# Designed miniproteins, single chains, part 40

Each design is a single chain, and the fold is of that chain. pLDDT is the mean over its residues in the fold that is shown.

## One batch from the design tools (miniprotein)

Design m1368
Fold by ESMFold2-Fast:
Structure m1368 (fold): chain A 91 residues (1-91)
Amino acid sequence: SEADLRTLLEIAGHIQQAIQAQLQGDRETAERHADKALELVRRASPEAKERVRSEILPQLRKAAEQFEKEGKLELAEFLRELAERLEEALE
């Protein structure tokens, strides 16, 4: 639905902001955006949660693998932890 699409875009937007903040060394801003994404996921509809599981979660895991290969270990770890927390929020 349109509402589910908006929710997914907000979740993706906060994840993107968290990644950018982490790349800049701004851990506090990264954590704040990660927390906002997690809150949105917990409140999401079953349809939106399924799209987080099928679309967003795999992308985060791929990004973590890519950053690890680039030697950006702290960012890769941040993304792996975020993916695990998102998976918990999808319960």
Scores: mean pLDDT 88

Design m1369
Fold by ESMFold2-Fast:
Structure m1369 (fold): chain A 69 residues (1-69)
Amino acid sequence: MDARESARALTAAAHATGGAGAMGAASDVQILAKEGRPVDGALGAAIARRAGESAGDEEGAQAAATAVR
């Protein structure tokens, strides 16, 4: 999965859960996509997990990680 696909999946997960963590992860992946840097599903899931932990949003982090599988 490229960074743009991961960003779309994370954004969809954020809207579905209303989670700040998933939205943060989507933003990070969008930055990587703009820079042309590759993001696989595992990296996307790791970013989602860390963003959710930082925001205190475990539900959003889990939804985002599932979306980028």
Scores: mean pLDDT 59

Design m1370
Fold by ESMFold2-Fast:
Structure m1370 (fold): chain A 66 residues (1-66)
Amino acid sequence: MEVYEGVVRPESGAAAELEGGFRAGERVTVIVDKETKTATLTGADGRTARTRASDLPRILEDLRPL
């Protein structure tokens, strides 16, 4: 697995694609599972959401390896 940091894009659709009440501009930790091609996003309060790893560039900006 690989770990990244990212920021939820300020566009209104990006936060709405994530369950768990994520907000535009929120900083999240991202764990990418290459076997399933799935990413798990974690907010500062421990909220989690899952998405496709390929969707990360649409949902998050400033995506950087930790």
Scores: mean pLDDT 74

Design m1371
Fold by ESMFold2-Fast:
Structure m1371 (fold): chain A 57 residues (1-57)
Amino acid sequence: NFLKGKQLLNLGKFDEAVAEFGAAIQANPDDPVIQFESFFLLSTLPNGKEAIASTKT
């Protein structure tokens, strides 16, 4: 999830990275570190806005 997202980001696979970070946020709603880092990375990725908008809150 989160670690895989970072690995995909390092490879330039932004679509896959966005999906993994979105999944990490959904799976870890009470983990502030994962929430903050995943949300921050999603907000900086080209496709991150779409993933954030699709998050159910």
Scores: mean pLDDT 69

Design m1372
Fold by ESMFold2-Fast:
Structure m1372 (fold): chain A 77 residues (1-77)
Amino acid sequence: DIELPEEVIKEGEAIVEKLKPLIEEIGKKDPKASLEEALQKIIEEYRDKDPEIAKYAEKALEALRQAAAVAAALQAE
């Protein structure tokens, strides 16, 4: 299962509630999709249909990228 990082969960219960069902739907269709890929698909699909959901997905993707950058810096020693 694709899960949102703890940092994103802490940032907004509303973001988690809006995005979690959409991420799960994408994960069921493509179990190999990363969380980043799932969020990008949500942004593309909902940009015209529901801009608020697209905005939440963009914020979650930004937070995920920030967390990944920190993790990469730590792994680089």
Scores: mean pLDDT 70

Design m1373
Fold by ESMFold2-Fast:
Structure m1373 (fold): chain A 57 residues (1-57)
Amino acid sequence: STKENAAAQARRAAEAGDSSGAGAAAHVGSKLTENGQKAGEAAMAGDAERAEEYARR
């Protein structure tokens, strides 16, 4: 998927309270496990914008 698609998925997952989904989407978008972990943490904190940013890099 494109980074834009992954970022949108990460944001939607975070808004739904799905930290694992946000992390998985960010990992796919960035291809970095670190970004996936950070997006999951952002989703747990309720920060959907930050989760989306990690999917973009």
Scores: mean pLDDT 80

Design m1374
Fold by ESMFold2-Fast:
Structure m1374 (fold): chain A 72 residues (1-72)
Amino acid sequence: MSPEEKILEEAEKRARELLEQGVDEEEVFRTVMTWVAEQLAADPTFSREQRDAVMARAMERLAALVRERRER
């Protein structure tokens, strides 16, 4: 598993756990995206371009997860 994919899978897992706890969707996005940014900043091997790409992919995955939960 790539380092980027590992961060994305953990972000999705954290978002699911927060949503199950009844945390507000906007707060879930803020909390999880902040965590993703911190993980990327902590790894000096990630370039700025790679960090931007992972942040965009995380946002897309979280948006899809929130939409899926709302339709249930």
Scores: mean pLDDT 81

Design m1375
Fold by ESMFold2-Fast:
Structure m1375 (fold): chain A 100 residues (1-100)
Amino acid sequence: MTKVEVELVVEVGGTLEENKERAQKAAEEYAKDKDTLVVPVIASAETPEEAAKAAKEHLREEVEKAKEAGYKKLALVSVLPDEYEVAGEALREAAEEANK
């Protein structure tokens, strides 16, 4: 099976509302590269720990979709409020595991 390279772009700061807009803008910029699948991720769970679990599951699903569609790269774009730093760390760990 073709291995998909995972690229993680994580920014922390701002409010949840502002971060939704920033994530969409960043995803639009990355979407210009046709061999890369771009996925915006926004923390929407009640706790940072729940957001981290949801983000890891989302990453796994998108890696599988990228493999099936024949993409060489997956760009995961995440902009999180400061309170969700643990979710950002979890995403970085999951991306590192996916690249092994």
Scores: mean pLDDT 66

Design m1376
Fold by ESMFold2-Fast:
Structure m1376 (fold): chain A 88 residues (1-88)
Amino acid sequence: MEEERKIQEDMDRLDKERERLLSAAGRLLALGQQNPSVAQRTQQIVEGARRLAQQARKKAEEDPSLAPQAAAFLSGVAEYLEALADAL
């Protein structure tokens, strides 16, 4: 019960930080249009985020040793990383 509450509080915190990160991602994209070095680093972050999201999603779907709550968390992390990559 208390552990589930802590996970929910952490998820709510991540959702709040997601709004801030998506706003920051928009600024990074704008800076990338002015600066090739920023654009290149942003592309590396996007590629890294997509790879991590794919790995997290695959583990959540294919790892039978994972508790259902842990699998749900990994799927949530994957969706978060995909949303960030799509915003950049």
Scores: mean pLDDT 73

Design m1377
Fold by ESMFold2-Fast:
Structure m1377 (fold): chain A 61 residues (1-61)
Amino acid sequence: SDEEIKKLQEELKKDPNNVVARLQLAALEPDRQKGIELAQEVLKTNPDNAVARAIIDAKQR
């Protein structure tokens, strides 16, 4: 978990536009608000992204 989060953070540092890494980080993020914010960042550029919507819905319930 912690190692996967660190790996995804490094991937985003190298490529801030990596949607897959951002979504995986959002899902794994233990802070609900931080996870929601990461998924919302994806929706700014990809408003129809179903995975981002699912992550937000799961963390708000």
Scores: mean pLDDT 83

Design m1378
Fold by ESMFold2-Fast:
Structure m1378 (fold): chain A 93 residues (1-93)
Amino acid sequence: SARIAALQARIAADPNDADTWHRLGGYYYNQKNYDQAIDYYDRSIQLYTQQNDNNSQASTLYGRGQVYDNQGNTTDSDNDYNQAQSLNPNIVI
Protein backbone atom coordinates (compact mmCIF):
# COMPACT_ATOMS: atom_id res chain seq x y z
CA SER A 1 0.00 0.00 0.00
CA ALA A 2 1.01 3.68 -0.26
CA ARG A 3 1.51 3.84 3.54
CA ILE A 4 3.93 0.89 3.60
CA ALA A 5 5.88 2.18 0.56
CA ALA A 6 6.34 5.60 2.23
CA LEU A 7 7.48 4.06 5.54
CA GLN A 8 9.85 1.62 3.79
CA ALA A 9 11.34 4.55 1.83
CA ARG A 10 11.95 6.39 5.15
CA ILE A 11 13.87 3.50 6.76
CA ALA A 12 15.84 3.00 3.52
CA ALA A 13 16.93 6.68 3.76
CA ASP A 14 17.46 6.57 7.56
CA PRO A 15 17.69 3.05 9.08
CA ASN A 16 18.06 4.66 12.56
CA ASP A 17 14.58 6.26 12.36
CA ALA A 18 13.12 4.33 15.32
CA ASP A 19 9.71 6.01 14.94
CA THR A 20 9.32 4.73 11.37
CA TRP A 21 10.26 1.17 12.47
CA HIS A 22 7.60 1.53 15.22
CA ARG A 23 5.01 2.73 12.67
CA LEU A 24 5.77 -0.24 10.36
CA GLY A 25 5.22 -2.58 13.35
CA GLY A 26 1.81 -0.99 13.95
CA TYR A 27 0.93 -1.23 10.26
CA TYR A 28 1.66 -4.98 10.12
CA TYR A 29 -0.17 -5.51 13.44
CA ASN A 30 -3.28 -3.90 11.85
CA GLN A 31 -2.84 -6.28 8.86
CA LYS A 32 -2.70 -9.21 11.38
CA ASN A 33 0.79 -10.04 10.11
CA TYR A 34 2.06 -10.63 13.63
CA ASP A 35 5.50 -12.06 12.74
CA GLN A 36 6.34 -9.01 10.61
CA ALA A 37 4.94 -6.65 13.28
CA ILE A 38 7.26 -8.22 15.90
CA ASP A 39 10.31 -7.90 13.58
CA TYR A 40 9.70 -4.16 13.05
CA TYR A 41 8.90 -3.52 16.73
CA ASP A 42 12.12 -5.40 17.72
CA ARG A 43 14.21 -3.05 15.58
CA SER A 44 12.40 0.02 16.94
CA ILE A 45 12.95 -1.12 20.57
CA GLN A 46 16.66 -1.69 19.86
CA LEU A 47 17.03 1.81 18.36
CA TYR A 48 15.06 3.60 21.11
CA THR A 49 17.16 1.75 23.72
CA GLN A 50 20.37 2.95 21.99
CA GLN A 51 18.94 6.51 21.91
CA ASN A 52 17.93 6.38 25.63
CA ASP A 53 14.35 7.32 24.66
CA ASN A 54 12.57 5.53 27.52
CA ASN A 55 9.09 6.89 26.70
CA SER A 56 9.18 5.78 23.05
CA GLN A 57 10.77 2.45 24.04
CA ALA A 58 7.87 1.94 26.50
CA SER A 59 5.24 2.74 23.81
CA THR A 60 6.89 0.29 21.37
CA LEU A 61 7.14 -2.45 24.04
CA TYR A 62 3.41 -1.92 24.73
CA GLY A 63 2.72 -2.30 20.99
CA ARG A 64 4.76 -5.53 20.76
CA GLY A 65 3.01 -6.80 23.92
CA GLN A 66 -0.35 -6.37 22.16
CA VAL A 67 0.95 -8.45 19.21
CA TYR A 68 2.10 -11.24 21.57
CA ASP A 69 -1.26 -11.11 23.41
CA ASN A 70 -3.13 -11.54 20.09
CA GLN A 71 -0.90 -14.57 19.32
CA GLY A 72 -1.83 -16.10 22.72
CA ASN A 73 1.77 -15.62 23.91
CA THR A 74 0.86 -14.33 27.37
CA THR A 75 4.38 -14.74 28.86
CA ASP A 76 6.08 -12.42 26.33
CA SER A 77 3.05 -10.10 26.37
CA ASP A 78 3.18 -9.75 30.18
CA ASN A 79 6.97 -9.21 30.07
CA ASP A 80 6.62 -6.40 27.48
CA TYR A 81 3.72 -4.74 29.38
CA ASN A 82 5.64 -4.87 32.68
CA GLN A 83 8.81 -3.44 31.08
CA ALA A 84 6.76 -0.70 29.35
CA GLN A 85 5.18 0.39 32.68
CA SER A 86 8.61 0.28 34.37
CA LEU A 87 10.02 2.67 31.71
CA ASN A 88 6.89 4.88 31.64
CA PRO A 89 4.42 4.49 34.55
CA ASN A 90 1.85 6.58 32.60
CA ILE A 91 1.41 3.77 30.03
CA VAL A 92 -2.20 2.52 30.28
CA ILE A 93 -2.60 -1.27 29.93
Scores: mean pLDDT 89

Design m1379
Fold by ESMFold2-Fast:
Structure m1379 (fold): chain A 96 residues (1-96)
Amino acid sequence: GESRIVYQGELVIEADFKTEEEEQELIDRIREVAAAAGASKVEIEKLENGTIRVTITGETEQVVRDALVAIARLASELGARFRVVEEPKEVVLYAP
């Protein structure tokens, strides 16, 4: 099959969630802002102590960067700590 190039980036958010509803609202907002930026895939993993790992896949480096920036801004507005684990990088996908 033909290979296709996409871009991926990763962000970790550490927040002290006061309610389960606040955690879910953040997750829903992360998905919303990433989709608005044009992300083709958003993977969210809940870790211990209110830590969330977010992996963004997009068609272009700019889409992934815009999504990461939007998520980082959202985290900052909520007083959460964030760290970009992986800047947007080129990834080769193989068609099945």
Scores: mean pLDDT 81

Design m1380
Fold by ESMFold2-Fast:
Structure m1380 (fold): chain A 109 residues (1-109)
Amino acid sequence: HMSKEELLKKAEEYRKKAIDALNQGNFDEAIEYAKQAVELYKKALGEDSPEAARAYVLLGTAYLQAGKYDEAIEAFDKAIEMGRKSDTPEAKEIVEQAEELKKLAEKLK
């Protein structure tokens, strides 16, 4: 197994690659990188970490931009579920963002 520090560094690298791919309009690449970031954050920090919840928001955004609305809604639901398990201001912001993006995805499908 990779160390927690190595997993987290790799998760952050994939998160940055996903954001870069989104900015370039490479939505399929963004989905692949965001999926890798989600799995690595979950392994490093656990399923209910704010970092993993944020990675699900990123994954949902990549699906949304690709026109994959059902997959986007599923990813946003995961982010909301995870974010609600923490009472921090950061977790509340993640939940609010995911709820807003989920509503947009539901209107577009």
Scores: mean pLDDT 89

Design m1381
Fold by ESMFold2-Fast:
Structure m1381 (fold): chain A 67 residues (1-67)
Amino acid sequence: DDLERAKELLRKALEGLGLDLSKPASEWDAQERRLLDAAMALVRRENPEISEEAIRRAAEELLGPLP
């Protein structure tokens, strides 16, 4: 399942970048938002078989609604 794979890869990328996943995304500063963008870009670049839609949906499931 692309979604479950994207979710696990994104979680590991975010944790590797030092993001506190217990903190709601609505409370994130500009630096933390840049780290999310970097993590999503990294997952997309290293896993081209996973759709951008699946990566975005994984982020929404992990962090709540994205703008």
Scores: mean pLDDT 76

Design m1382
Fold by ESMFold2-Fast:
Structure m1382 (fold): chain A 79 residues (1-79)
Amino acid sequence: EIQEIFKKVFEEAIKGKSEEAKKFYDLWLKLIRNPDLPEEEQEKLINEIVTLVKKIYGLSDEQIEALKERLKKFIEERK
């Protein structure tokens, strides 16, 4: 599940063990802390996060598309 992946990445970022996990955490914070961010900028951050996760975990293209859709829904749920 996506929640399990996020927990693992956040734990690695907090411990400072993985540079990629730390970058993921920083990008994630930028995305969730800026609700007024233009849609174009949100899309850019989502793409950067997804590319980084693909690199870290070797996800398939289908898993990447599912992750993008889930991130978009998560942002909209914040309304």
Scores: mean pLDDT 70

Design m1383
Fold by ESMFold2-Fast:
Structure m1383 (fold): chain A 83 residues (1-83)
Amino acid sequence: MKLYADYVREQATARIDQLVQLAQQTGQQGIDDLRALAENLRLQGEFFLHMGSLYEVGLALLEQSDEALRRADELERQLQQQQ
């Protein structure tokens, strides 16, 4: 059986992938949306860590926040190089 943290990670990854694809079509607006998602995931992750319950969910959210920022930085670099 999948752990709830694994489910949360998979859902966040799917959302990141969708926003990455959208950013490739919309440029800076999509990149800004991806950065906003990353910040939201970070805040949620920190909240769960401080609550002392669902600790693994908090770690998964922080991991996915970092991944969203990494993807946003790569897309922004590519966009700047193509112009």
Scores: mean pLDDT 82

Design m1384
Fold by ESMFold2-Fast:
Structure m1384 (fold): chain A 112 residues (1-112)
Amino acid sequence: SSVLQQLQQILSQLKSLLEQAKSATGEESTKLLEEAIKLTDQAIALLKSLKDPSLDEHILKLEIELGMARIALGVGKALGEPVSGSLVVKVIENLIAALEEAIKALKELEAK
């Protein structure tokens, strides 16, 4: 359950970034999105390290949401504009929701 503890810590960090994102604007919003992307990438690596096929659906959902986050960041960088604060909030909310479902699935596996 070391992986479960690490995922719960990442979830707590993402929730902290979400609260910061609600009041952030400009460059700060972009930096919060970059940090959320890094944390989610770490969570995916942790889930993949378990090599349990029952987690594949949850890993895929996290990879899709992470891909959407990277697209939002990439478009902002290509245009030379900060990512909108409202978009950053929505993207981080989606990453949190996907990670919460993955953690729930892992807890159910550990209860066997």
Scores: mean pLDDT 88

Design m1385
Fold by ESMFold2-Fast:
Structure m1385 (fold): chain A 76 residues (1-76)
Amino acid sequence: SVVEKAEAIYKEAKAIVKETLAVAPNPTREQAIRLTSLMIRMIGELEQVKLTGDEQFLERMQETYRELKRLAEEIK
C-alpha cells in the first residue's frame, strides 16, 4: 500500500540519519539544523500519506529522502 511504502521510506531515512551520526557524531550547527528540518518535513509528509492515502505525498517523501541522502554524504 501507499502507507507501507511511506513507512519504509521513513525507516530508511531514520537509518541513514543514525548511520551518518555514527560516522560523524559532531555535525556543525548548520548541518544539524538542515538534517532536523528534512526529518521534520518527512514526518509531516508521512502523516499526510496516513491521512489521505494520496500518492502525491509519497512522491514528496521520495524527493525529501533524496535531499536527505545528499546531505548525509556532505556531512560524512
Scores: mean pLDDT 88

Design m1386
Fold by ESMFold2-Fast:
Structure m1386 (fold): chain A 85 residues (1-85)
Amino acid sequence: NDKLKKYQEEYIKNRKYVEEVVPEDDLHDVFVDAHNRYLAGESLDDVEKAVRDYVINDLGLSEEVADKVVKLVRSHIEVLNLLSS
């Protein structure tokens, strides 16, 4: 229970941070693209690399922001896989 609570608290903090620094429309597009790439059979590692590249090169944001967006995308895909099973 304590490990799960700590994970949820860290997830909420990272989500709030990302929502404040990444434009809402761009964040939505990142999640949609990542989900579509994963469903098309790309590996999670390749999907994460595409997300990181977009955040750094297209949005001009820092590697720290990219790391947090990648973490949120990973969690999103994991939840979708759980719900589809």
Scores: mean pLDDT 79

Design m1387
Fold by ESMFold2-Fast:
Structure m1387 (fold): chain A 69 residues (1-69)
Amino acid sequence: VQELAQQLQAAAEAIRAGDSQGAIEHLQKAKELAKDDPKQVEQLNKAIEAVKAGDYQTAMKHLDEAGEL
């Protein structure tokens, strides 16, 4: 739980800094930590796709949803 929250926070900070590669790396680590939670993995996958598309607002929305699960 603690490590997942830290990766989600790091991903959010990377998104705010415009660091797409760093954001994707932290989101991938979050997916590994959340691998037993299909709903959380789904939100993290959507966040990664949004980052790749340059849609940081949508990425932050899915990141927030993942953190609430």
Scores: mean pLDDT 82

Design m1388
Fold by ESMFold2-Fast:
Structure m1388 (fold): chain A 84 residues (1-84)
Amino acid sequence: LADASLEEIEEARKLAEEKLPEALKNPEQTLKDLIKEAKPLSDELVKGLEELLKLLPDMNDEQIKLALFNALSTYYLLKLQKEK
């Protein structure tokens, strides 16, 4: 994370923004898919996504939107950093 460029952070956020509308159509399935994709990238992210999935039934639409955006942007940042 300390080695992430501002350009990589901005690119990850743009990818998250582009994917967010589709993710919001099925938040539960999106989180399950992200958990699977995040396993080779970060155990910490996987644990965070699993906890978020448990909290999903207690969240309102705005909380779900914010949580999914943060999850997607973190996922894409880690993916960009792994692609050398």
Scores: mean pLDDT 81

Design m1389
Fold by ESMFold2-Fast:
Structure m1389 (fold): chain A 80 residues (1-80)
Amino acid sequence: MEEVKRLVDELAEAIYNGDDEKAREALQRILDEFDEETIRNEALPYLDEKIKEAEKAGDKKRMTAYQLARDLLRSELARR
């Protein structure tokens, strides 16, 4: 779904910019608005694609931001 991908991009962009408050808001919105199945089947694969895209572009900072967004979502799902 395009909406979950948009919020995932907002999370990654906030991490990229060092905006802790916006990153926290985006993460909380993803967790509140989408179930675990949607996050596992749509958000996490999308992040894997964005990580590969940034790697191919040589953009290590963006790659790291997407990796951190992925790891945060995985950690939150593991706590449930």
Scores: mean pLDDT 83

Design m1390
Fold by ESMFold2-Fast:
Structure m1390 (fold): chain A 85 residues (1-85)
Amino acid sequence: VEELVETVREALRESGASEEEIEKLVEAFRRGAELGLTTPLEELEKRLKEKVEELNAKEEISEEEKLEGAELVGAVLGAKRAREA
C-alpha cells in the first residue's frame, strides 16, 4: 500500500499538482486501499468503471469527485494486492 501511495504521490507531483491537492488525493487513495481489503474486488471494479465513465462524460470534474475517484482506485488496487498475497 505505501509503495503504491508513493508512486501516486510522485505522479501527481510530476503533473504539477499542489502539495495540498497531493495530500488530499493520497489520503483518499490510502483510505480506499484499506477499504479494498474488506470489499469484493468484482464489486469495486464495477464501481470504478461506472465512476470513470461518469467522470469522462463531464467537462469539469469537482474536487469532491476527484477524491471519490482516488478512493475507488485505491480500493480496487488494494483488493487486487490482497488477492495476490
Scores: mean pLDDT 73

Design m1391
Fold by ESMFold2-Fast:
Structure m1391 (fold): chain A 88 residues (1-88)
Amino acid sequence: SAMEEAKKRAEEKGWLREIQYALASLKVEKERNPEKASQLDAMIEKLSKEIKTEADWKEVEALYKLLKATNRLLNQNQIDAIMKRLDG
């Protein structure tokens, strides 16, 4: 129904807001740890480009859950997991 679709869209917007917050956090991490800059930049670019179609929203949800699991800074293993998710 239109109402259920609107609810789903609202939920998806919530995921996008969290991803945007995570992108801001990744930029801060990049400033603190310049040695990670290339990997963090690659992840930032993928997050910005991959989220375009309704078919991708399940990947958005999975990514949102991964990002929410990080309470502050992402460690290397978490970055690697997210990058593999976006690549595969």
Scores: mean pLDDT 64

Design m1392
Fold by ESMFold2-Fast:
Structure m1392 (fold): chain A 95 residues (1-95)
Amino acid sequence: SKEEVEELQKRAEELLKLAKEKDAPQALIDELEELLALLKDPRFADLPEEVQKQVAEILEGIEKAINELPKSYWDQVAARLRAFNEKLKELLKKV
């Protein structure tokens, strides 16, 4: 729903702020900004609920990585988010 999408957008914005405060690699910041832009795309609300759940899971995973993992692992986190963002872009094209 649109309300669930707004909650995901808010979580992504909060996570982007956290990443910047923790001096995350620019690659992770760039991919979080891209994710936020994709979540703000009007077509995102028309995607299946399973996609919204996948976004929630990726946001939780990144938050845990930023809080619990050494910075040396954050490049791998950025690469995984980039791969997810590319899949999300392809899904949005099919709407």
Scores: mean pLDDT 86

Design m1393
Fold by ESMFold2-Fast:
Formats: C-alpha cells, structure tokens, sequence
Structure m1393 (fold): chain A 114 residues (1-114)
C-alpha cells in the first residue's frame, strides 16, 4: 500500500530535498505531481491493481514530458524507464515495475540537479 511505497523511496529522501532546493517553484510543483503519481503507481502495483498502476505511470509520463520540455535527452531517459515499468506491469512483473518506476524517479532527480 501507500506506506510500503513510501518506504521503497525513503533512500532517495535527501536527494529529493536537494533537487527541490535547486528547482524553480514551477519545477517543484510539477515534481510533486510526478512524485505523487510514482508513489500511487507503486502502491497500486503492490495491491495487484495493474490497470491503476499503469494509468498512474502514464500520468507521470505526461508530467515528466512537460517538466523537461527544454531537456529532450532527460525526458527521453525518463520516458523510456516509465515505458519499461508499464511493460513489466503488463507482464505481471511487480518487482521489475517497482525497480523501473524508482529508476525513473532517480533520473528526474538527476535531471533537476544538473
């Protein structure tokens, strides 16, 4: 559920704080929306709700594309990781889904710190 999803991203907490301090207010707002969709997607996947998990990642992809409109290389990296997570979800690979979703979050943090 939600608590388990939050525990899985806890190791990123300090890097998330650094990225938010480096980001503009608009980037901070968009990052929070993206983060919310990633956490929701992981929570849905842990509960076996594959359709809701995929929908949450598709929403995260749209936010990442808007946030990184001026950084097409970073957008492409994050979109590829989200698409990989969606493919894992459709294959029933929950561990692969979670790993790819967290990797997409890490890639967005790296892009904001660049």
Amino acid sequence: GLDEALQLVEPLRERIAQALRAASQEQQDQFQVFFGYIIAAISYALNGDTDAAVQALEQARAVAEELLADDPEAAARITALLDRAIAYAKAGDVDGFISAAISALEALIDALLA
Scores: mean pLDDT 87

Design m1394
Fold by ESMFold2-Fast:
Structure m1394 (fold): chain A 66 residues (1-66)
Amino acid sequence: MRDTAVKAIDLIAEAAGLSDEEKAEFLKILDTKGPAAAVIKAMSLAQERLSDEEVAALHERLEALS
């Protein structure tokens, strides 16, 4: 699960154009609050920056990790 969460954050960072600083903050959330909290926060930011179609494509990529 942890490795999957790191890959999920990497995919979200790539899709939403997150900076290295933003990605580091989500990895810190992963370490302190767990994988679900980190992925939810990263997806919330991505949803603000991406279109509905881009979010749907990102969801498909994340499902492929499971």
Scores: mean pLDDT 79

Design m1395
Fold by ESMFold2-Fast:
Structure m1395 (fold): chain A 58 residues (1-58)
Amino acid sequence: SKVRELLMESASYSVLAIKYAVLSLTGPNREEYLKLAKEYNEKSNELDKQAQELKAAA
């Protein structure tokens, strides 16, 4: 199902966002990791939104 695929991708990006948010707590690359965390979180939210809209349209 396309809905399941989008939700799995959303979950994957959510995990990456958490990973980079945690990495941003240490070392000299804090700003870069915070930017990556925000980008992956935004991708996760967009994919989840697409899945919900597709589910509603079916």
Scores: mean pLDDT 84

Design m1396
Fold by ESMFold2-Fast:
Structure m1396 (fold): chain A 65 residues (1-65)
Amino acid sequence: SLEEALQEAAKRRGTDRVSGGEAYEALVKAGLTPQQAADGALFAVAMSGKPYVTVEEAVEAARRV
């Protein structure tokens, strides 16, 4: 699932957060178009105001696109 893919990416970094690029890759793999994935990843980063977002923030952004 998208949530599991994001959790695994965060674990590889030793954290509960993913970068915008990692969020984009997970969203594309979950079946979103490149444009939807880009919009979702950008929204997640904008929502957090930080270069890394939590898995939950990335999942919420994906639900809005």
Scores: mean pLDDT 74

Design m1397
Fold by ESMFold2-Fast:
Structure m1397 (fold): chain A 92 residues (1-92)
Amino acid sequence: ATEAERRESVLAMLRSLVEDIEAELEAAGVTDPAERLRLIAEALREAARVAAAMPDPNTLLAEALERAARLLSEEGLEPEEAVARVEAELAA
């Protein structure tokens, strides 16, 4: 796979994971925006830890997940905005 294909794969995985987490929080009745962002960030950090600890570590995915988590928790970005920022940073 090319570098561009690897970045596209990482972005697709990030988007899918964020969508799955948001769906789980909605199903659980989590409606507070601040709590929602905190829980999404926590789940993304755990996913980053798992990606880094695999026998063949996906370092790019781990870095993208951790960056998205920081944007949510430290800058208060909504999930779509955090993903868009990570996409722009990976394209630079």
Scores: mean pLDDT 83

Design m1398
Fold by ESMFold2-Fast:
Structure m1398 (fold): chain A 105 residues (1-105)
Amino acid sequence: MEAELERLIDLVSEAVAEKTGKDAEEVRAQLLAEWQALPEEYRPFAFALLVAQIAQFGREEEISPELLERAIRVLEEAIRRGIGPALSRTALELLRRALEELERR
């Protein structure tokens, strides 16, 4: 959903700004521009990578378990199709760990 995408971009922008010292609004604008430039067929993959990046920054509690499971399924499909195999595998491992962490809470 559109609101869900906006929330993910906001979370990633905030986390990147904290790590890099860049302005969160500039990071947000760049991520939105990159999303709009993506071919439609790659948008599910990019969405799953945004979820993985949020988990990488330790903000997995901001993501629902259902959303994490959806992102995991998208990355499993990406691996089957040979889309960014190394990146997809790393992101998948990170998301599975984040889901296990949330299930313990």
Scores: mean pLDDT 79

Design m1399
Fold by ESMFold2-Fast:
Structure m1399 (fold): chain A 79 residues (1-79)
Amino acid sequence: PRVRVRITADTPAVQDRIRALLQEAQDLGLIDEVRLYPDGVSEAVVSAPTLEAALLTAAVIASLARRLGAKSVEIEELP
């Protein structure tokens, strides 16, 4: 199962903090893919053996992103 976390940040300082968070999570093997968009949107894809594990990892990332000042965070199950 795969889950996408879409994070929106409206200031350069918050965008830098979110990029650092996603890089650290990827280095720890928690994220399979990171995509950075010019409009302050970042996406991370989490893959796990179960949907519950993928959603839990995504929820932790979303919580940390919000604490870093993210404007919005969306979690979506992927096919």
Scores: mean pLDDT 85

Design m1400
Fold by ESMFold2-Fast:
Formats: C-alpha cells, structure tokens, sequence
Structure m1400 (fold): chain A 59 residues (1-59)
C-alpha cells in the first residue's frame, strides 16, 4: 500500500527501524482515514527529529 511504501522510505531515511515498525503495527489497527492522519503526523514528527539532528551536527 501507499502507507507501507512511505514507512519503508522513512525507515531508510531515519535508520529508526524500531519506531517505524511500531507505527506500522499501530496503523494496521486503524480505519483508513485515521491511518492517513496518523501517518501524516508521524512523517512530520520524524522530519522534525531529522531537522534537529542536522542543526546539531552542523553547529
């Protein structure tokens, strides 16, 4: 599915396979509309984490 592809890409980008696997399990239990919303929030949260890490690395 589209969500599965996004989770796979996010896992590769972040290297945080455990967090992504946990989110996949959570999404599998949700109705499609709720899964889409949760996926959007997860992508934003992981993007913010990567942004913070990049800022810390670049000084």
Amino acid sequence: SRIDKLLEQLSKLTGDHETVAAKRKELDGLPPAQAELAMRQFVLEEGLKMGRAALAAHG
Scores: mean pLDDT 77

Design m1401
Fold by ESMFold2-Fast:
Structure m1401 (fold): chain A 86 residues (1-86)
Amino acid sequence: GILEDVEQLIKDVEATKEYLEKNKDNPELISKLPEIKKQVEGALEQTKELKEKYKDDEEVQKALEELEKKLKELLKLIEEIEKEHS
């Protein structure tokens, strides 16, 4: 269901963040950062839409708030890596 899907996305975001932190000097990864950034920005927009859709579901709201927090942390990391390689 939606809760399980959101929980899986949180795990995927955490894994992506860890991968980026360990590979921040990889040229192939750096070349893909603009695409990854666009995907993260899209995921943030979808998360906000889901928060409105599921506003009365407390468990889903808490999971979506955690997902939004993790996505924002990932976006900041991407922007920091881009700045270091600009």
Scores: mean pLDDT 86

Design m1402
Fold by ESMFold2-Fast:
Structure m1402 (fold): chain A 92 residues (1-92)
Amino acid sequence: SMAAEREAVRELLRSLGADEATQRRLLEALDRYRELAEQVRANLSSEEWQEKGPGAQSLTDSALQAAQNNPSPQNILDALEALSRAYEQLLA
């Protein structure tokens, strides 16, 4: 369930040292990213993804690399916010 997934993510964030406010903010960012990812999946064809996807990936590369190389609540938040912005641009 979505509630069980949120609790698992919250436990992970606690293990990374995130406080309650940071946990809440990241879970909200994750929900927004999931909503946008579903909209991209529903609305973009394979051809549109081939055309626009590389641009979206370029916008997220540095934030994703920072989160991957140094996992922290802030780097994860930055990556989720960068992905959400890129997907919003794809849907515009």
Scores: mean pLDDT 76

